Designed miniproteins, single chains, continued (5). Designs and how they scored, part 63

Each design is a single chain, and the fold is of that chain. pLDDT is the mean over its residues in the fold that is shown.

## One batch from the design tools (miniprotein)

Design m18170
Fold by ESMFold2-Fast:
Structure m18170 (fold): chain A 66 residues (1-66)
Amino acid sequence: ASPEQIAAAGREVAAIAEEGLARGVPLEELRKRIRDVLLAHGVPEDEAEFYAELAVREVEAERKRA
C-alpha cells in the first residue's frame, strides 16, 4: 500500500487503540483487530502485522501513563 493509505489507516488504528485502552482490550485481540483494519486498507499481511505492533506498543505506553 502507499504511504498515504498507511497514514490514513494509522489514524483509524490510533482511534481503535484509544478505544481498546478505555475498554481494557487484551493486546493480542487489539493487534488482530488493527491488522484486520490494515488489511481492509490494502496493506499486505506482513506489513499489516508490523504496523499493528507499532499501534499496540502505543496502547501499552498509554496504559502505563494512565
Scores: mean pLDDT 75

Design m18171
Fold by ESMFold2-Fast:
Structure m18171 (fold): chain A 71 residues (1-71)
Amino acid sequence: VTAAQATRAGALVNARARPDGTVSAADARAALLAAGFSEEQAQEIVDRTTQPDGTVSLDDFTRALLELLLS
């Protein structure tokens, strides 16, 4: 994972985020794939950050991207 991929994924998710700071799991996955993440990496991040209601918070998404950059 590169800083450029993480930045692009974050920008794409922010563009689709709701005013409450959430995005759908489908939009989060699409953003990761568009940023150059593999399907396996995108699925793992989405599964880890998706809440029971099917949404992903921007805070959890950003944290997951940072953890990948540090690993």
Scores: mean pLDDT 79

Design m18172
Fold by ESMFold2-Fast:
Structure m18172 (fold): chain A 97 residues (1-97)
Amino acid sequence: DDLVKILTKILEEILGKKVEPQKSAVLQAMRLAEELGLSTSERFALATFVVNLFKLGYKIEDVIDYLVERGKITPEQAEKIREKLKEEIDAYEKKHS
């Protein structure tokens, strides 16, 4: 639930419009990938990050960094997302650490 909300807000910040939450974090990640035009391999990588977020030590910031690495958002957009969502990201990481 919390991860769905965070991924929805990331997509809203990137698109500059309201986005309806999907039923699961994986589906929300797939929507994010579709809206940003990620390749099939990039979509699977993003879904893998989401599925294994706490098991493999991946963080929500790793999703944002991946989008920058793949040229889907700018470093400036990534920083704005981190600042705007800092409370939600910190709360999620603290709960799932």
Scores: mean pLDDT 75

Design m18173
Fold by ESMFold2-Fast:
Structure m18173 (fold): chain A 70 residues (1-70)
Amino acid sequence: SSLGSFKGDIKKGMSGEVVKELQEKLSYYGIKVDGVYDDELEEAVKLFQLSNGLKVDGVIDKEAREVLNK
């Protein structure tokens, strides 16, 4: 998948297939899946980070991607 092979940080302002896959992974937070990293997705990412003991900065780095792909 695009998310599974992505090597950079995923953050607000990005769009495309990688963001859409991230939204699908976090759909249990009730967010929309539109392929745009907006404020709604940033809040869901921060909740995900808090729940998994990660740094709460709204950025999906390598460690956060590894947690998502478990």
Scores: mean pLDDT 82

Design m18174
Fold by ESMFold2-Fast:
Structure m18174 (fold): chain A 100 residues (1-100)
Amino acid sequence: SELDKEAQKLLSVALDALGTLNYAIARAREAGDEELVKFLEEHRSRIGEIANEIVKLRKDGKLTKEKLQEYARELVSILEEASKYVPELQPILDEVRKLL
């Protein structure tokens, strides 16, 4: 369905964000920036929770367009905050915005 295609795109973008954040967290740890590590790990954790929720709702046949748009808006908010410290997240943020 169209909803399944949109869900797969949002999930793909969320997974790309997790990968980008893993590299950013590793660099922050090497730099000894413990506050940045904590900030990025909290944001990575929330993105992971959103990805898991999308997978679960799709499997259970309970995913709606409204719920998918709520997750996309939350991802935009998270990525806007994280991209201030990780500019490599900007293209990922732009992709989520296209899904709204």
Scores: mean pLDDT 90

Design m18175
Fold by ESMFold2-Fast:
Structure m18175 (fold): chain A 77 residues (1-77)
Amino acid sequence: TVQLLEQNGIEIVDAMKYTHEVTGASLLSIAESMSRTGGLEGQVARLLAELLKAGASVDEAVAAAKARMPEIARAVA
């Protein structure tokens, strides 16, 4: 269902933020790397990378990506 894709997308955002926090790697670099994959993971990562490139902070980009997750889930479904 679209709700499952939305939940998976939120978990992908959380996993990328967690990786950034524990490894010290740039969230933008993580998101750009993941954006080269297909499917939900690639689309979520691409949005996060675009938000960061537009000047959003880590917390702002994460919050904005989660807020837009219903839109992404519908596009992927």
Scores: mean pLDDT 84

Design m18176
Fold by ESMFold2-Fast:
Structure m18176 (fold): chain A 71 residues (1-71)
Amino acid sequence: SAELEEMRRIMDEIARLLSQILALDSANRAEVTAEANVIIDQLNELREKGDLAGLQAMKAELAARLAALQG
């Protein structure tokens, strides 16, 4: 149960980061939307495998991308 709670929290954080990236990167909307679908598929795969390290890595990558968009 603790592992499931941690995965849910990380996935919620990833979803929030992805939503912010989509909102800020409107100039590349079609490209970013296609990328979001790939990310969602990857998230589902990582969740099914219980790969917490993979989820943390994806969160870090999205956080870095959001920071770059904000300057």
Scores: mean pLDDT 77

Design m18177
Fold by ESMFold2-Fast:
Structure m18177 (fold): chain A 91 residues (1-91)
Amino acid sequence: VAEYEAKLAEDPNDESAMQKLILAYEKQGKYAKAIEYFNKMARQDPRAYLTAASYFYLSILYNRLGKYELGGKYFTIGVEMAKNDTLGSLL
């Protein structure tokens, strides 16, 4: 974990290090930490905000924390983004 944090200090946009750190926290059951680092990744890569899959992943992590209402909220955002992608294909 600390090794991946050190990597991110040298290269804040090391997506591989961020992904490994998120997975390490998820495997440890530290879902709040996984959410924290996922949000950091999303802020460093704004393209992640436009991805329905990103919100579905947040939904899963909040459900793992027992925060089912928040999980449902993020799932709904993901669905709305997916609908916009579908509407875009008609343009």
Scores: mean pLDDT 70

Design m18178
Fold by ESMFold2-Fast:
Structure m18178 (fold): chain A 80 residues (1-80)
Amino acid sequence: EPPLSPEEARALAEAVRRILWLKEQNPDMTDEEIRAQVAAWLRERLGDRFSDERIERIVTEAVRLVNEKDWDGIVARLRA
């Protein structure tokens, strides 16, 4: 897969942290609800810097990494 830009890597890190926080605070929240909330949160904060397509890609990857507990993948994706 193509390497993330430093800005995309930062956005991915923020998305992962937000997903972990949402899962801790709201254990009954579905992955679809988490994905929707994280995507909306990133669009609000970074929509001027990233397209909706990029945000959706970042959110999809972040949810995958958290659900698979792929900590090595998280570390690799955050290293630009």
Scores: mean pLDDT 75

Design m18179
Fold by ESMFold2-Fast:
Structure m18179 (fold): chain A 78 residues (1-78)
Amino acid sequence: MSEEELEKLLEELKERQLAWARALLAAGVSAEEIRERLERLAEQTAKEIAEKTPGAKYEEILEKLLEVVREVLAELGL
């Protein structure tokens, strides 16, 4: 995976996670539960990308995905 491909993936994931988190909030799911679910998804996604992409480091991918989670939570005021 190139840096450009990863950046595009992160942008798409942010949009999807934001829409999903908004739907969960509207359904009455707690801010804490939403945060936990997003962080768990980030860990799983980072592992899958690292396993499927030669040269990709889990730690670097995880940090970028956790940054997306932080941005989603910040936009929702959580």
Scores: mean pLDDT 81

Design m18180
Fold by ESMFold2-Fast:
Structure m18180 (fold): chain A 76 residues (1-76)
Amino acid sequence: MDAVKKARAEKGLKDGDEALRRYKEVKEQGPPSKEELQEIASLLLSGAGGYNLDVSHREKAEELLEMAREMRELLK
């Protein structure tokens, strides 16, 4: 595996974990500022990109993409 692909996957996993924590807070506490919602959506998209590097994780990547869409919907 290329070092670049490995670094991208590791970043995606870290971003995904942070995004899931923040997503849970949004569901429990209500939406934060627009800036924080944009950050959460970006972290979810980064996580999805990381998982999408392996076809066996495609379903997990799709779940993160749907969560990102939900966060972006709150920005309307």
Scores: mean pLDDT 75

Design m18181
Fold by ESMFold2-Fast:
Structure m18181 (fold): chain A 76 residues (1-76)
Amino acid sequence: MSPEEKLRQALERLQQILDDESLSNEQKWQQIRQIVAEIQDILQDIYDNDPSKLPKLMPILEEIERVLQQIIEQIR
């Protein structure tokens, strides 16, 4: 699975968390912590192996940041 596909899956999971009415604020916080750690690992791998790909990933990273901010605002 490509790093881009991994980031797209992370974004999809974040969107599901944002829209999941069954999750408590505490559960949402725990799940986003795990996903953020996974994203950091993916970004580190890209940085170490092919940093020239990072500009192409900026749009998806911006989307991830936006959805993450929406979840954080929802649970504040």
Scores: mean pLDDT 84

Design m18182
Fold by ESMFold2-Fast:
Structure m18182 (fold): chain A 89 residues (1-89)
Amino acid sequence: MKEKALAMVEGGRELVLLFADAGASPEVLAAVVRKAGEDLAEFLREQGAPEELVKKVREIFEEAARRIEEGADPREVVEEMVRRIKELL
């Protein structure tokens, strides 16, 4: 479970950075972050993770998406997001 969850978080980070490098808008980047968070939350629920863990994961991704929409650097935001998720898992 943990290895696959970590791979999903890293994949989400790489996708956001790819879109950012391609000049995607903050709104598009935020949508990518939200989808990555939803996919990870669904995976964790299917693996029987505690409800509190799933909720924390969703909150971390939603906070990251909001910060990007508010003009924060996507690279810094997703690095912090990945670090927080790794500490939580």
Scores: mean pLDDT 85

Design m18183
Fold by ESMFold2-Fast:
Structure m18183 (fold): chain A 80 residues (1-80)
Amino acid sequence: SIEEILKALEGLREVSLMIANGAPKEEVLKKIEEMRESMSGEVKELLEELLEKLRKAKTREEMAKAVEEAGTKLQDMLLS
């Protein structure tokens, strides 16, 4: 739903800020896991893919990029 997409976008903005402010990877992963549990359908699948990318990320820049890419995909869902 549009409401789920908007909530996910807001959550990803929070996560992006957490990464920028030096939050541990474990806190970032926990936040995305909590978001995933509250979502359904395509948004949930996108957050699951984001979790896999974040687990594989070796740098904060890679984590930030993964979150940014997920945000772009969510925005594309709003525009379709």
Scores: mean pLDDT 86

Design m18184
Fold by ESMFold2-Fast:
Structure m18184 (fold): chain A 95 residues (1-95)
Amino acid sequence: SAAEKKVEEMIEELERRAREFERFVEEVKRKYPDDPVRAEILIGSAAVGLIMLAHSIVKEAKSDESIPEEYKEKLIEKAEAVVERAERILEEVRA
């Protein structure tokens, strides 16, 4: 269905942005191994951006009455996993 395709595209966007975030984290750690403050600022900014994107996508899906609840639940689960991973990486950089 059109609704299913829309949710699949939203999930693909979340997964793509999560992969880009993970690559960025590795790049920052390689480029600034002796600058933990700079690494925390750069990774923190990227993590906040990803978390905000995940919340924005969920909000858009929740407001769309054409999307069945089961597809919204799948998207929310994926968004929560992305947020949890971003928060976990941020805690590792702080520790």
Scores: mean pLDDT 88

Design m18185
Fold by ESMFold2-Fast:
Structure m18185 (fold): chain A 93 residues (1-93)
Amino acid sequence: MFDQGQRYFDRGDYDSAIRYYQQAYSQDPDNSQILTNLGRSYARQGDIDNASYYGNQVVDLGDYQGALQVGVMVAQSTGDTQSVQQLQQQIQS
């Protein structure tokens, strides 16, 4: 089942994805999936400070897989190809 925020993200509409997930976050602030998607969307916009802020909250909630997803997007935004490959392997296995 596809989430509307994920649809915005998948088509590169990160502004709409962020707006959707910010609204969702206001209703459920401890939801690691929402925080993960905020971190990923900010990372894709090159906003590493906000990406790291939400990524750290995902870590604090104990969502290891979500934290890895944010880490991959941050590494991609900084051009760290080795970290991208290592983190993607951890997500997939």
Scores: mean pLDDT 78

Design m18186
Fold by ESMFold2-Fast:
Structure m18186 (fold): chain A 81 residues (1-81)
Amino acid sequence: SAELQRKIEENQELLKKAKELIEKLKAVGLNGNEVPEEVKNEVKEWLLSRGLEPSVEGLLKAIEEAEKLAKEAQEELEKLK
């Protein structure tokens, strides 16, 4: 089914993007001094766009939300098997 294949591809892309975001968020939280400024700015802008503070607490909430997004995308992929 073309629709089934499309849903698989969309959820695979969402899962990949969510995992990449989680890695960026963790890198900023664990080793901010070695993370490129562009990545720090992307994380800061993402936090602000979600109404989160650019702080350790905001970063932890962002990681939790990104992990939830990854879980939801993975659960959708499991439903399509």
Scores: mean pLDDT 70

Design m18187
Fold by ESMFold2-Fast:
Structure m18187 (fold): chain A 77 residues (1-77)
Amino acid sequence: MEERKKELVEAFKTGEETEYSKQIKEAIKNNDVEKLKEILREIFKILGYSDEEIDYMLENKTIDELIAEVIRKIKEL
């Protein structure tokens, strides 16, 4: 868990390709909004958000707002 979080934060900061970046690119290529939401849910869980917080965000925010929240949270870490 801790190592996975560290690797995710490092990769986002450096722009290195991860399994998540590959999945995001594939979902964007396929215009698959539901797949993007699933990937973002997993990222938020790694970043320490509760299931309740994640459900609220996915229901009330756009994909662009969700990506902005991930970037914001990573910068704080």
Scores: mean pLDDT 73

Design m18188
Fold by ESMFold2-Fast:
Structure m18188 (fold): chain A 71 residues (1-71)
Amino acid sequence: APVPDLSTEGARKQAEIAEAIRAGDLERAEALLREMLAEQAAANPETPAEVVEEAEARIPELIEETAKALA
């Protein structure tokens, strides 16, 4: 397969994030996004720290955008 097993875990977490957003549990969605981002950063240690920090800072914005897309 062209994708690693880590992709299956990521897909499961993405589904949980979408479900939390649909349920209006934005705090849980934020926590799950932070956890997923941390795992992706650990899997890609070559990613500049600035990119990871910017992505973390944008998590609340991404949740709002996703909530609007699901509305």
Scores: mean pLDDT 71

Design m18189
Fold by ESMFold2-Fast:
Structure m18189 (fold): chain A 103 residues (1-103)
Amino acid sequence: VIELSKAAEKALEAVRYLERALELAQQDPNTSPEAIENLRKALSKARYAVFAALTGNREEAIEALKGAIDYAKKALDLTPNPEVKKLLEQAIKYLEEARKILE
């Protein structure tokens, strides 16, 4: 229970960084639709990881965190905006910390 709640807190921090990254990416005309789509998928998976962790579903939380990390890394590779890159790097850090707590 304690590990799941700590992982949820880390994943929620990642959600906040991903929400800000998506907001800035959408305002940047140089951001590709593919980068936006990967950001949306990362955010969706990160939100699901928070939900799964809070409801005691450890396996679902781990799989959602892995998915969120993969999509966030794809968005990082596709995004030219340095501020969006910094936010994505922080989000990935928190997602990986959440995954390590559960593994």
Scores: mean pLDDT 89

Design m18190
Fold by ESMFold2-Fast:
Structure m18190 (fold): chain A 81 residues (1-81)
Amino acid sequence: SMIGMNLSPEEREIVEEIGKKAQELFDKLLAGEMSLEEFEKGMEELKRIAEEKLSPEVAKRVIESLDAAKEFAKRVYEAYK
C-alpha cells in the first residue's frame, strides 16, 4: 500500500498497481529508455486511472503522491542532463 489507509482489497490492488507502474516509468526515464514527455504522459494516465477507479478520498491522495513523484523525477532528470 502506498498510503496507510483502510482500503478495500480491490482499491489496495489498484493503488499497488499504480505505484508499480509509476516506479517503472521513473526507472525507464532515468535509464534513458523514455523521454520526459513520454514520462509525463504516463504519469498523467496513472492520475486518470486513480480518479476513475478509486474512491474520491483515496484518488486525491494517490494523485497528490503521483504529482509529487512526477516533480521529483523531473528534477532528478534535469540534474543528469
Scores: mean pLDDT 83

Design m18191
Fold by ESMFold2-Fast:
Structure m18191 (fold): chain A 75 residues (1-75)
Amino acid sequence: SALYEEALEALKPLAFPERYSLEEQLEGIARLGEIARRAEAAGDTATAQAIRDFLRNVVLPRAPPELHAPIEAFL
């Protein structure tokens, strides 16, 4: 789906944090949250759940403190 493809692009700063600034990672979180909201509104619960699972299980455990509150806002 278009939302899934958009999510794959938006997650790049969070998948490769060594290549991206903290600001770019924060923008990635905001983008993923917006995509998850749009996915839920469209009935694409699988995409929304995949985004939240990625943030909860992959990003949040390794994230610096500055990213914790932004991530948890979308969980």
Scores: mean pLDDT 84

Design m18192
Fold by ESMFold2-Fast:
Structure m18192 (fold): chain A 67 residues (1-67)
Amino acid sequence: APPATVDGRNRVLSKEALENVENSLKNMLEQGLISEEEYQKALDKIKELVEKGNVTAQQLVEIVSSV
């Protein structure tokens, strides 16, 4: 079953949470806050973490903050 507890720290993210981060990055690109190159690099890092099967909220925040 998917995790039911929310601790707000170092939590393995659901697919929906990952989609929300991707949508946020797309909105930042559309707003001109990031370049297309920065957007692609952030997506590539997210995909790499997803393929490893364990993505935490902290890792996604670090990726977004690096953009």
Scores: mean pLDDT 69

Design m18193
Fold by ESMFold2-Fast:
Structure m18193 (fold): chain A 65 residues (1-65)
Amino acid sequence: SSKREKVKELEKQLAELYKQWLSATNPDEKARIIAEIKELVKEMKEVGDDGTVLAAESALEQAEK
């Protein structure tokens, strides 16, 4: 249960950062948000949720392209 609560909180933070990224018009702002998302993905890997990590990595790859 504790791990599940942590995963939900990380997913919520990821969704919020993604919303900020979509609202950003300046490349520098987008780069800062992407850096924050990368830090969050690292934390998700520590939790050991492969499915969530793969989804986040796919979203980052598309956002950086």
Scores: mean pLDDT 73

Design m18194
Fold by ESMFold2-Fast:
Structure m18194 (fold): chain A 97 residues (1-97)
Amino acid sequence: DEERRREEVERLVEEMKKKAEEIIKELEKAGVSKKDLEFFKTVLDSVIKTLPEDPELAEAIIRISISVEKIAGSSPEVIKALEEMLRKVREIRRRLE
């Protein structure tokens, strides 16, 4: 049923948005740099836009972003936040399979 699948995807995207908002607030409280926070928000926007159409690509975007941030020597808080979002995307992928 295409309608039920669409409704499920919409609910999962909203769960992702809510999780993203919670993590952003935690990063702001941790005092991460504006640059790191902007990067995290950009990655999340890309993931949220990609997730309904291609969950595998959404996961790949986060995985690549984690690798880039580790190489760049970014804040441990941002890396942990990306890893938490990766876990959420993997959870969503399993629920959509």
Scores: mean pLDDT 80

Design m18195
Fold by ESMFold2-Fast:
Structure m18195 (fold): chain A 56 residues (1-56)
Amino acid sequence: SEDAALERVLEAHPAFRERFLALLRTQSQAEVARALSATVALVSRIRRVLERRGLL
């Protein structure tokens, strides 16, 4: 699935994963999307993956 592919990318890039974790703990999805030049839809998927891993 897209979520499984996204999980693999986040595991391959731990600095990128940690930045998303830090931002998602303190900012809205729209603010995170703006800060990282990403779409709100992508940020929402990343949040779901991180929540399933117990990281959020």
Scores: mean pLDDT 80

Design m18196
Fold by ESMFold2-Fast:
Structure m18196 (fold): chain A 87 residues (1-87)
Amino acid sequence: MDEVLSLLEEILRIAGEVASPEQLRKIQQLAGEALSALQSGDTEKAIEYLQKLTEEAVRAALEAGDEESARRIQQLGQQAIQLIQQL
């Protein structure tokens, strides 16, 4: 669980550097929803929200012209999803 939280924190850090305030607010909301689902034991919903979070963060990075951050976010999101699937 701590590893999933660390991956989410890194995604949010990168998103904070590339996203507009509106995009960041949406990304933060999706992260909160993913964490709530994890705390309730709803791994299916946690994966769904984490996928949406990753897609929004990747989109923000690409719109900012930062392909490297987009690739990093995609990798972190995939790792987090795989960890949740192992629960």
Scores: mean pLDDT 86

Design m18197
Fold by ESMFold2-Fast:
Structure m18197 (fold): chain A 64 residues (1-64)
Amino acid sequence: SMMRLLELKRKLEEERRVLREADDVSRNGLPLTSDAVEAVIRDRMRAQGVPDDLIDAMLAGLRA
């Protein structure tokens, strides 16, 4: 459904912002690059049961 995809995209954008903010305070090491942030988001979404194909499509949409 379009609604489900839109909600997932919003969730993904929020996760990305939270991860960037957390990394910016230098909790454990180097600040995350966009590629590193996307990798972490992918792992978290997979843990939530989201298929990789959908995650990749969402991340591509955020980049475009």
Scores: mean pLDDT 67

Design m18198
Fold by ESMFold2-Fast:
Structure m18198 (fold): chain A 60 residues (1-60)
Amino acid sequence: STYTVLKDIPANNSSDLTLKKGDILSNVTVVDDNVIEATNTSTGESGKIHSSALKFLTPV
């Protein structure tokens, strides 16, 4: 359930996670077809990510 972020992805809403290249995500959970929830271990923040960002995540 651990992934590495391959590209900077800015948050568009306050509920969205801001992702930076090299960040490690844990507890990745698919909420629906468009939304994933995860914890950014580099920042300690939890939030939502658009499913379109999945292509920029690689399993550790």
Scores: mean pLDDT 77

Design m18199
Fold by ESMFold2-Fast:
Structure m18199 (fold): chain A 64 residues (1-64)
Amino acid sequence: ADLDGDGTIGEEELRLLTAYIHGRAVPGASAEEIAAAVAAADLDGDGRVGPRELAAIVAERATQ
């Protein structure tokens, strides 16, 4: 959770994103697809996703 206001999202938010994508896309969606989207947004390679990158993933998956 981004309680510090730094705009960095950790594993807690990634878990929420995973649940959201699973519920939005298809029941039984592949974890591979979710991991690919997260990896694409991890520009720093530090295992974190910023809120803007997270929003882009959500928008790409939810905009249908």
Scores: mean pLDDT 52

Design m18200
Fold by ESMFold2-Fast:
Formats: C-alpha cells, sequence, structure tokens
Structure m18200 (fold): chain A 92 residues (1-92)
C-alpha cells in the first residue's frame, strides 16, 4: 500500500519535471534527464520512514509553490501537489 503510493508519487513528480523542462525550452536529453531524476528520487523513498515521507511531501509542496511563482504550466504544478499528497498519505 504505502510503496504503491510512493510509486504513484514518483510517476507524477517525473511527469511534472518533464512538463517544466519542456516549457523552459530544454533539449529532449535535458527533458528526459529531468523526468528520470525526479522519478528516481521520489522512488528512492519507497523504504523511507514516515518522518522522511512527510519531509519529502513538504519539500514537494514548496517546489510546487516555486514552480507556480516561476510561471510553470498549471498541469505541472497540480502534478507536484498530487505527488505531495500521495507522499503524505504514504506516511500514514
Amino acid sequence: MAKELVERAAEKAGEAARLIAEAAGESEEQVRAAEEHAYRYVLSLKDASPEELRAAAEATRELAREAEAAGAPREAVELLREAARLLEEAAE
């Protein structure tokens, strides 16, 4: 259950990173790297403690705020917020 929530959060974080990189005019290689980096980072939290998962959720919400302030696509901001919610739920 918790590991499945983290995996779903990783997918959403990766998609958000891809959309942000695409909107910024990054190359295909940079877009792929951004997606893969975000996905792997969140996926690495599969065996994290509840405290670590809550910290990651807060960090992801802050990233969503910064992305929104920087003019990132609304879809990417919403995906980051969804990833944060899933990480918080996984901490239960």
Scores: mean pLDDT 87

Design m18201
Fold by ESMFold2-Fast:
Structure m18201 (fold): chain A 69 residues (1-69)
Amino acid sequence: MILVAEVRGLTEEAKALLAEHADEARRVVREELSDLAGELRAQELAAEMAVATGVPMEQIEAVLRREAA
């Protein structure tokens, strides 16, 4: 929460991290979306990205959903 500088830099760094993790999340969703464990793993990934970059989970989820679609 106290990462204002990271939030301001999210356009470049957050996109790079989200793009890097989007491929893994998309594969997990594709193979295990109907499995609760797979769904929870994808949510944990989004939560970790939110903590690391300071980006709200809503934005991370929107990016991952677009990549998974």
Scores: mean pLDDT 58

Design m18202
Fold by ESMFold2-Fast:
Structure m18202 (fold): chain A 81 residues (1-81)
Amino acid sequence: KYGTIEYLYQKLSKIYLDLQDASNEEARKLFEEGLQEPTTEDEKMEKVKKLAELFSSPAADKFIEEVENSGKKFNEELEKL
């Protein structure tokens, strides 16, 4: 239904929850706010980056790149229209 950025955001959140204790309420709350609140694509990307930083792992860097590449691809497609 939604764009690639939101799909990657969902994947990142799932990975984050799998790596973190389910009781990490702050991380879960930030993710839910990011999806429920009327936010811009930039704000959604910023929240994804914040979540990825909490991983403090090399995998987080790769996931941030995937999110950013998705955003660039989406913008390139819009420019063509």
Scores: mean pLDDT 54

Design m18203
Fold by ESMFold2-Fast:
Structure m18203 (fold): chain A 78 residues (1-78)
Amino acid sequence: MELREKLIEKLKEVLPYLSPEAQARVQKILDEDESPFALLEAADIALSDPNVPQEMKDELARLADELVEEYVKEIEKK
């Protein structure tokens, strides 16, 4: 999905700004588990890092929120 791919792309852009521990956790999620919940965990890790520029955090938060809405609507509207 375009939305999931965009979130993954933004997470990859954020990786260099993260602490080594946060970077390792996010990278593992990107490599092993691209489920919506795993991607949301990665986004939360990135959003909590003070070294990430606010503009990138805003975009990341928006993409994560849109992914949650899309995923919930797909389940709930059935």
Scores: mean pLDDT 77

Design m18204
Fold by ESMFold2-Fast:
Structure m18204 (fold): chain A 78 residues (1-78)
Amino acid sequence: SMKEQIRKETILGFEIIAISAEVFLARRMKDKNPELAQQLLDDAARRADELEARAVEYQASQALLDRLAQVRADIRAA
C-alpha cells in the first residue's frame, strides 16, 4: 500500500542520512587520522551496498535511488 511504501522509504531515507554522516566524518578525519577515515569510508560503502539491495527489494522511488547514487559518488570522491 502507499502508506507502507512511505514508511519503507522513510526508513531507507534515515539510513542514507546515517551513511552521509559517516562520509562527512571521514572527510574531516582524513588529515589527522587517515586510517580511521578509510575505515569509515569502507563501512559507508558496505552499508550503501546493503541499502541498495534493500531499496531494490522494497521497490524504492527513483528519488531515493538517486540519493543513494549521490552518496556512493561522495564515498568515491572522499
Scores: mean pLDDT 87

Design m18205
Fold by ESMFold2-Fast:
Formats: structure tokens, sequence, C-alpha cells
Structure m18205 (fold): chain A 85 residues (1-85)
């Protein structure tokens, strides 16, 4: 988990510092994020998963990547529905 979080922060920094991020960089970021989310969901830690998705949606909006942000906003809605009982 710690290695995945470190990799995510490294990729976020690269994306923020890059004027024209490659599709490979974006895909790697999404794969690392997906692995972190899978671990959190397997542990039932939906609250941490939602917070991570909210942080990523905000990060993508700040970068002007609105389509990527919208994907994470939708994922947040789906996870919040699972927490409502």
Amino acid sequence: MEELKKKLEELKKQLKETENPSSDLLRELEEVLGKILEILKKKGDYESAIKLLEEMAKFYKELGLEEAAAVYEHAIELLKEKLKK
C-alpha cells in the first residue's frame, strides 16, 4: 500500500509538471489509483476510497482534465450509495 501511495504522488507530481502529459502517464496513474482503491474496497474502507477519489477529482479539475475528473466524481457517487443504509 505505501509503495502504491508513493507511486501515485510521484505520478501526480509528474502530471502537474508536464505541459503535455502522455496517454501512458495518465494510464499508469489510473492503474496505480485503481490498485489502491481495490485494496481499500477489499478491506471495506469505503470512506478512505471516497476521500481518495475526491482528492483525485479535485486534482484533475485543477489540471483542466475535466473528463478524468468526471469519471472519479461518478465513482464517488457509486461508493457513497454503498455507504447509505
Scores: mean pLDDT 76

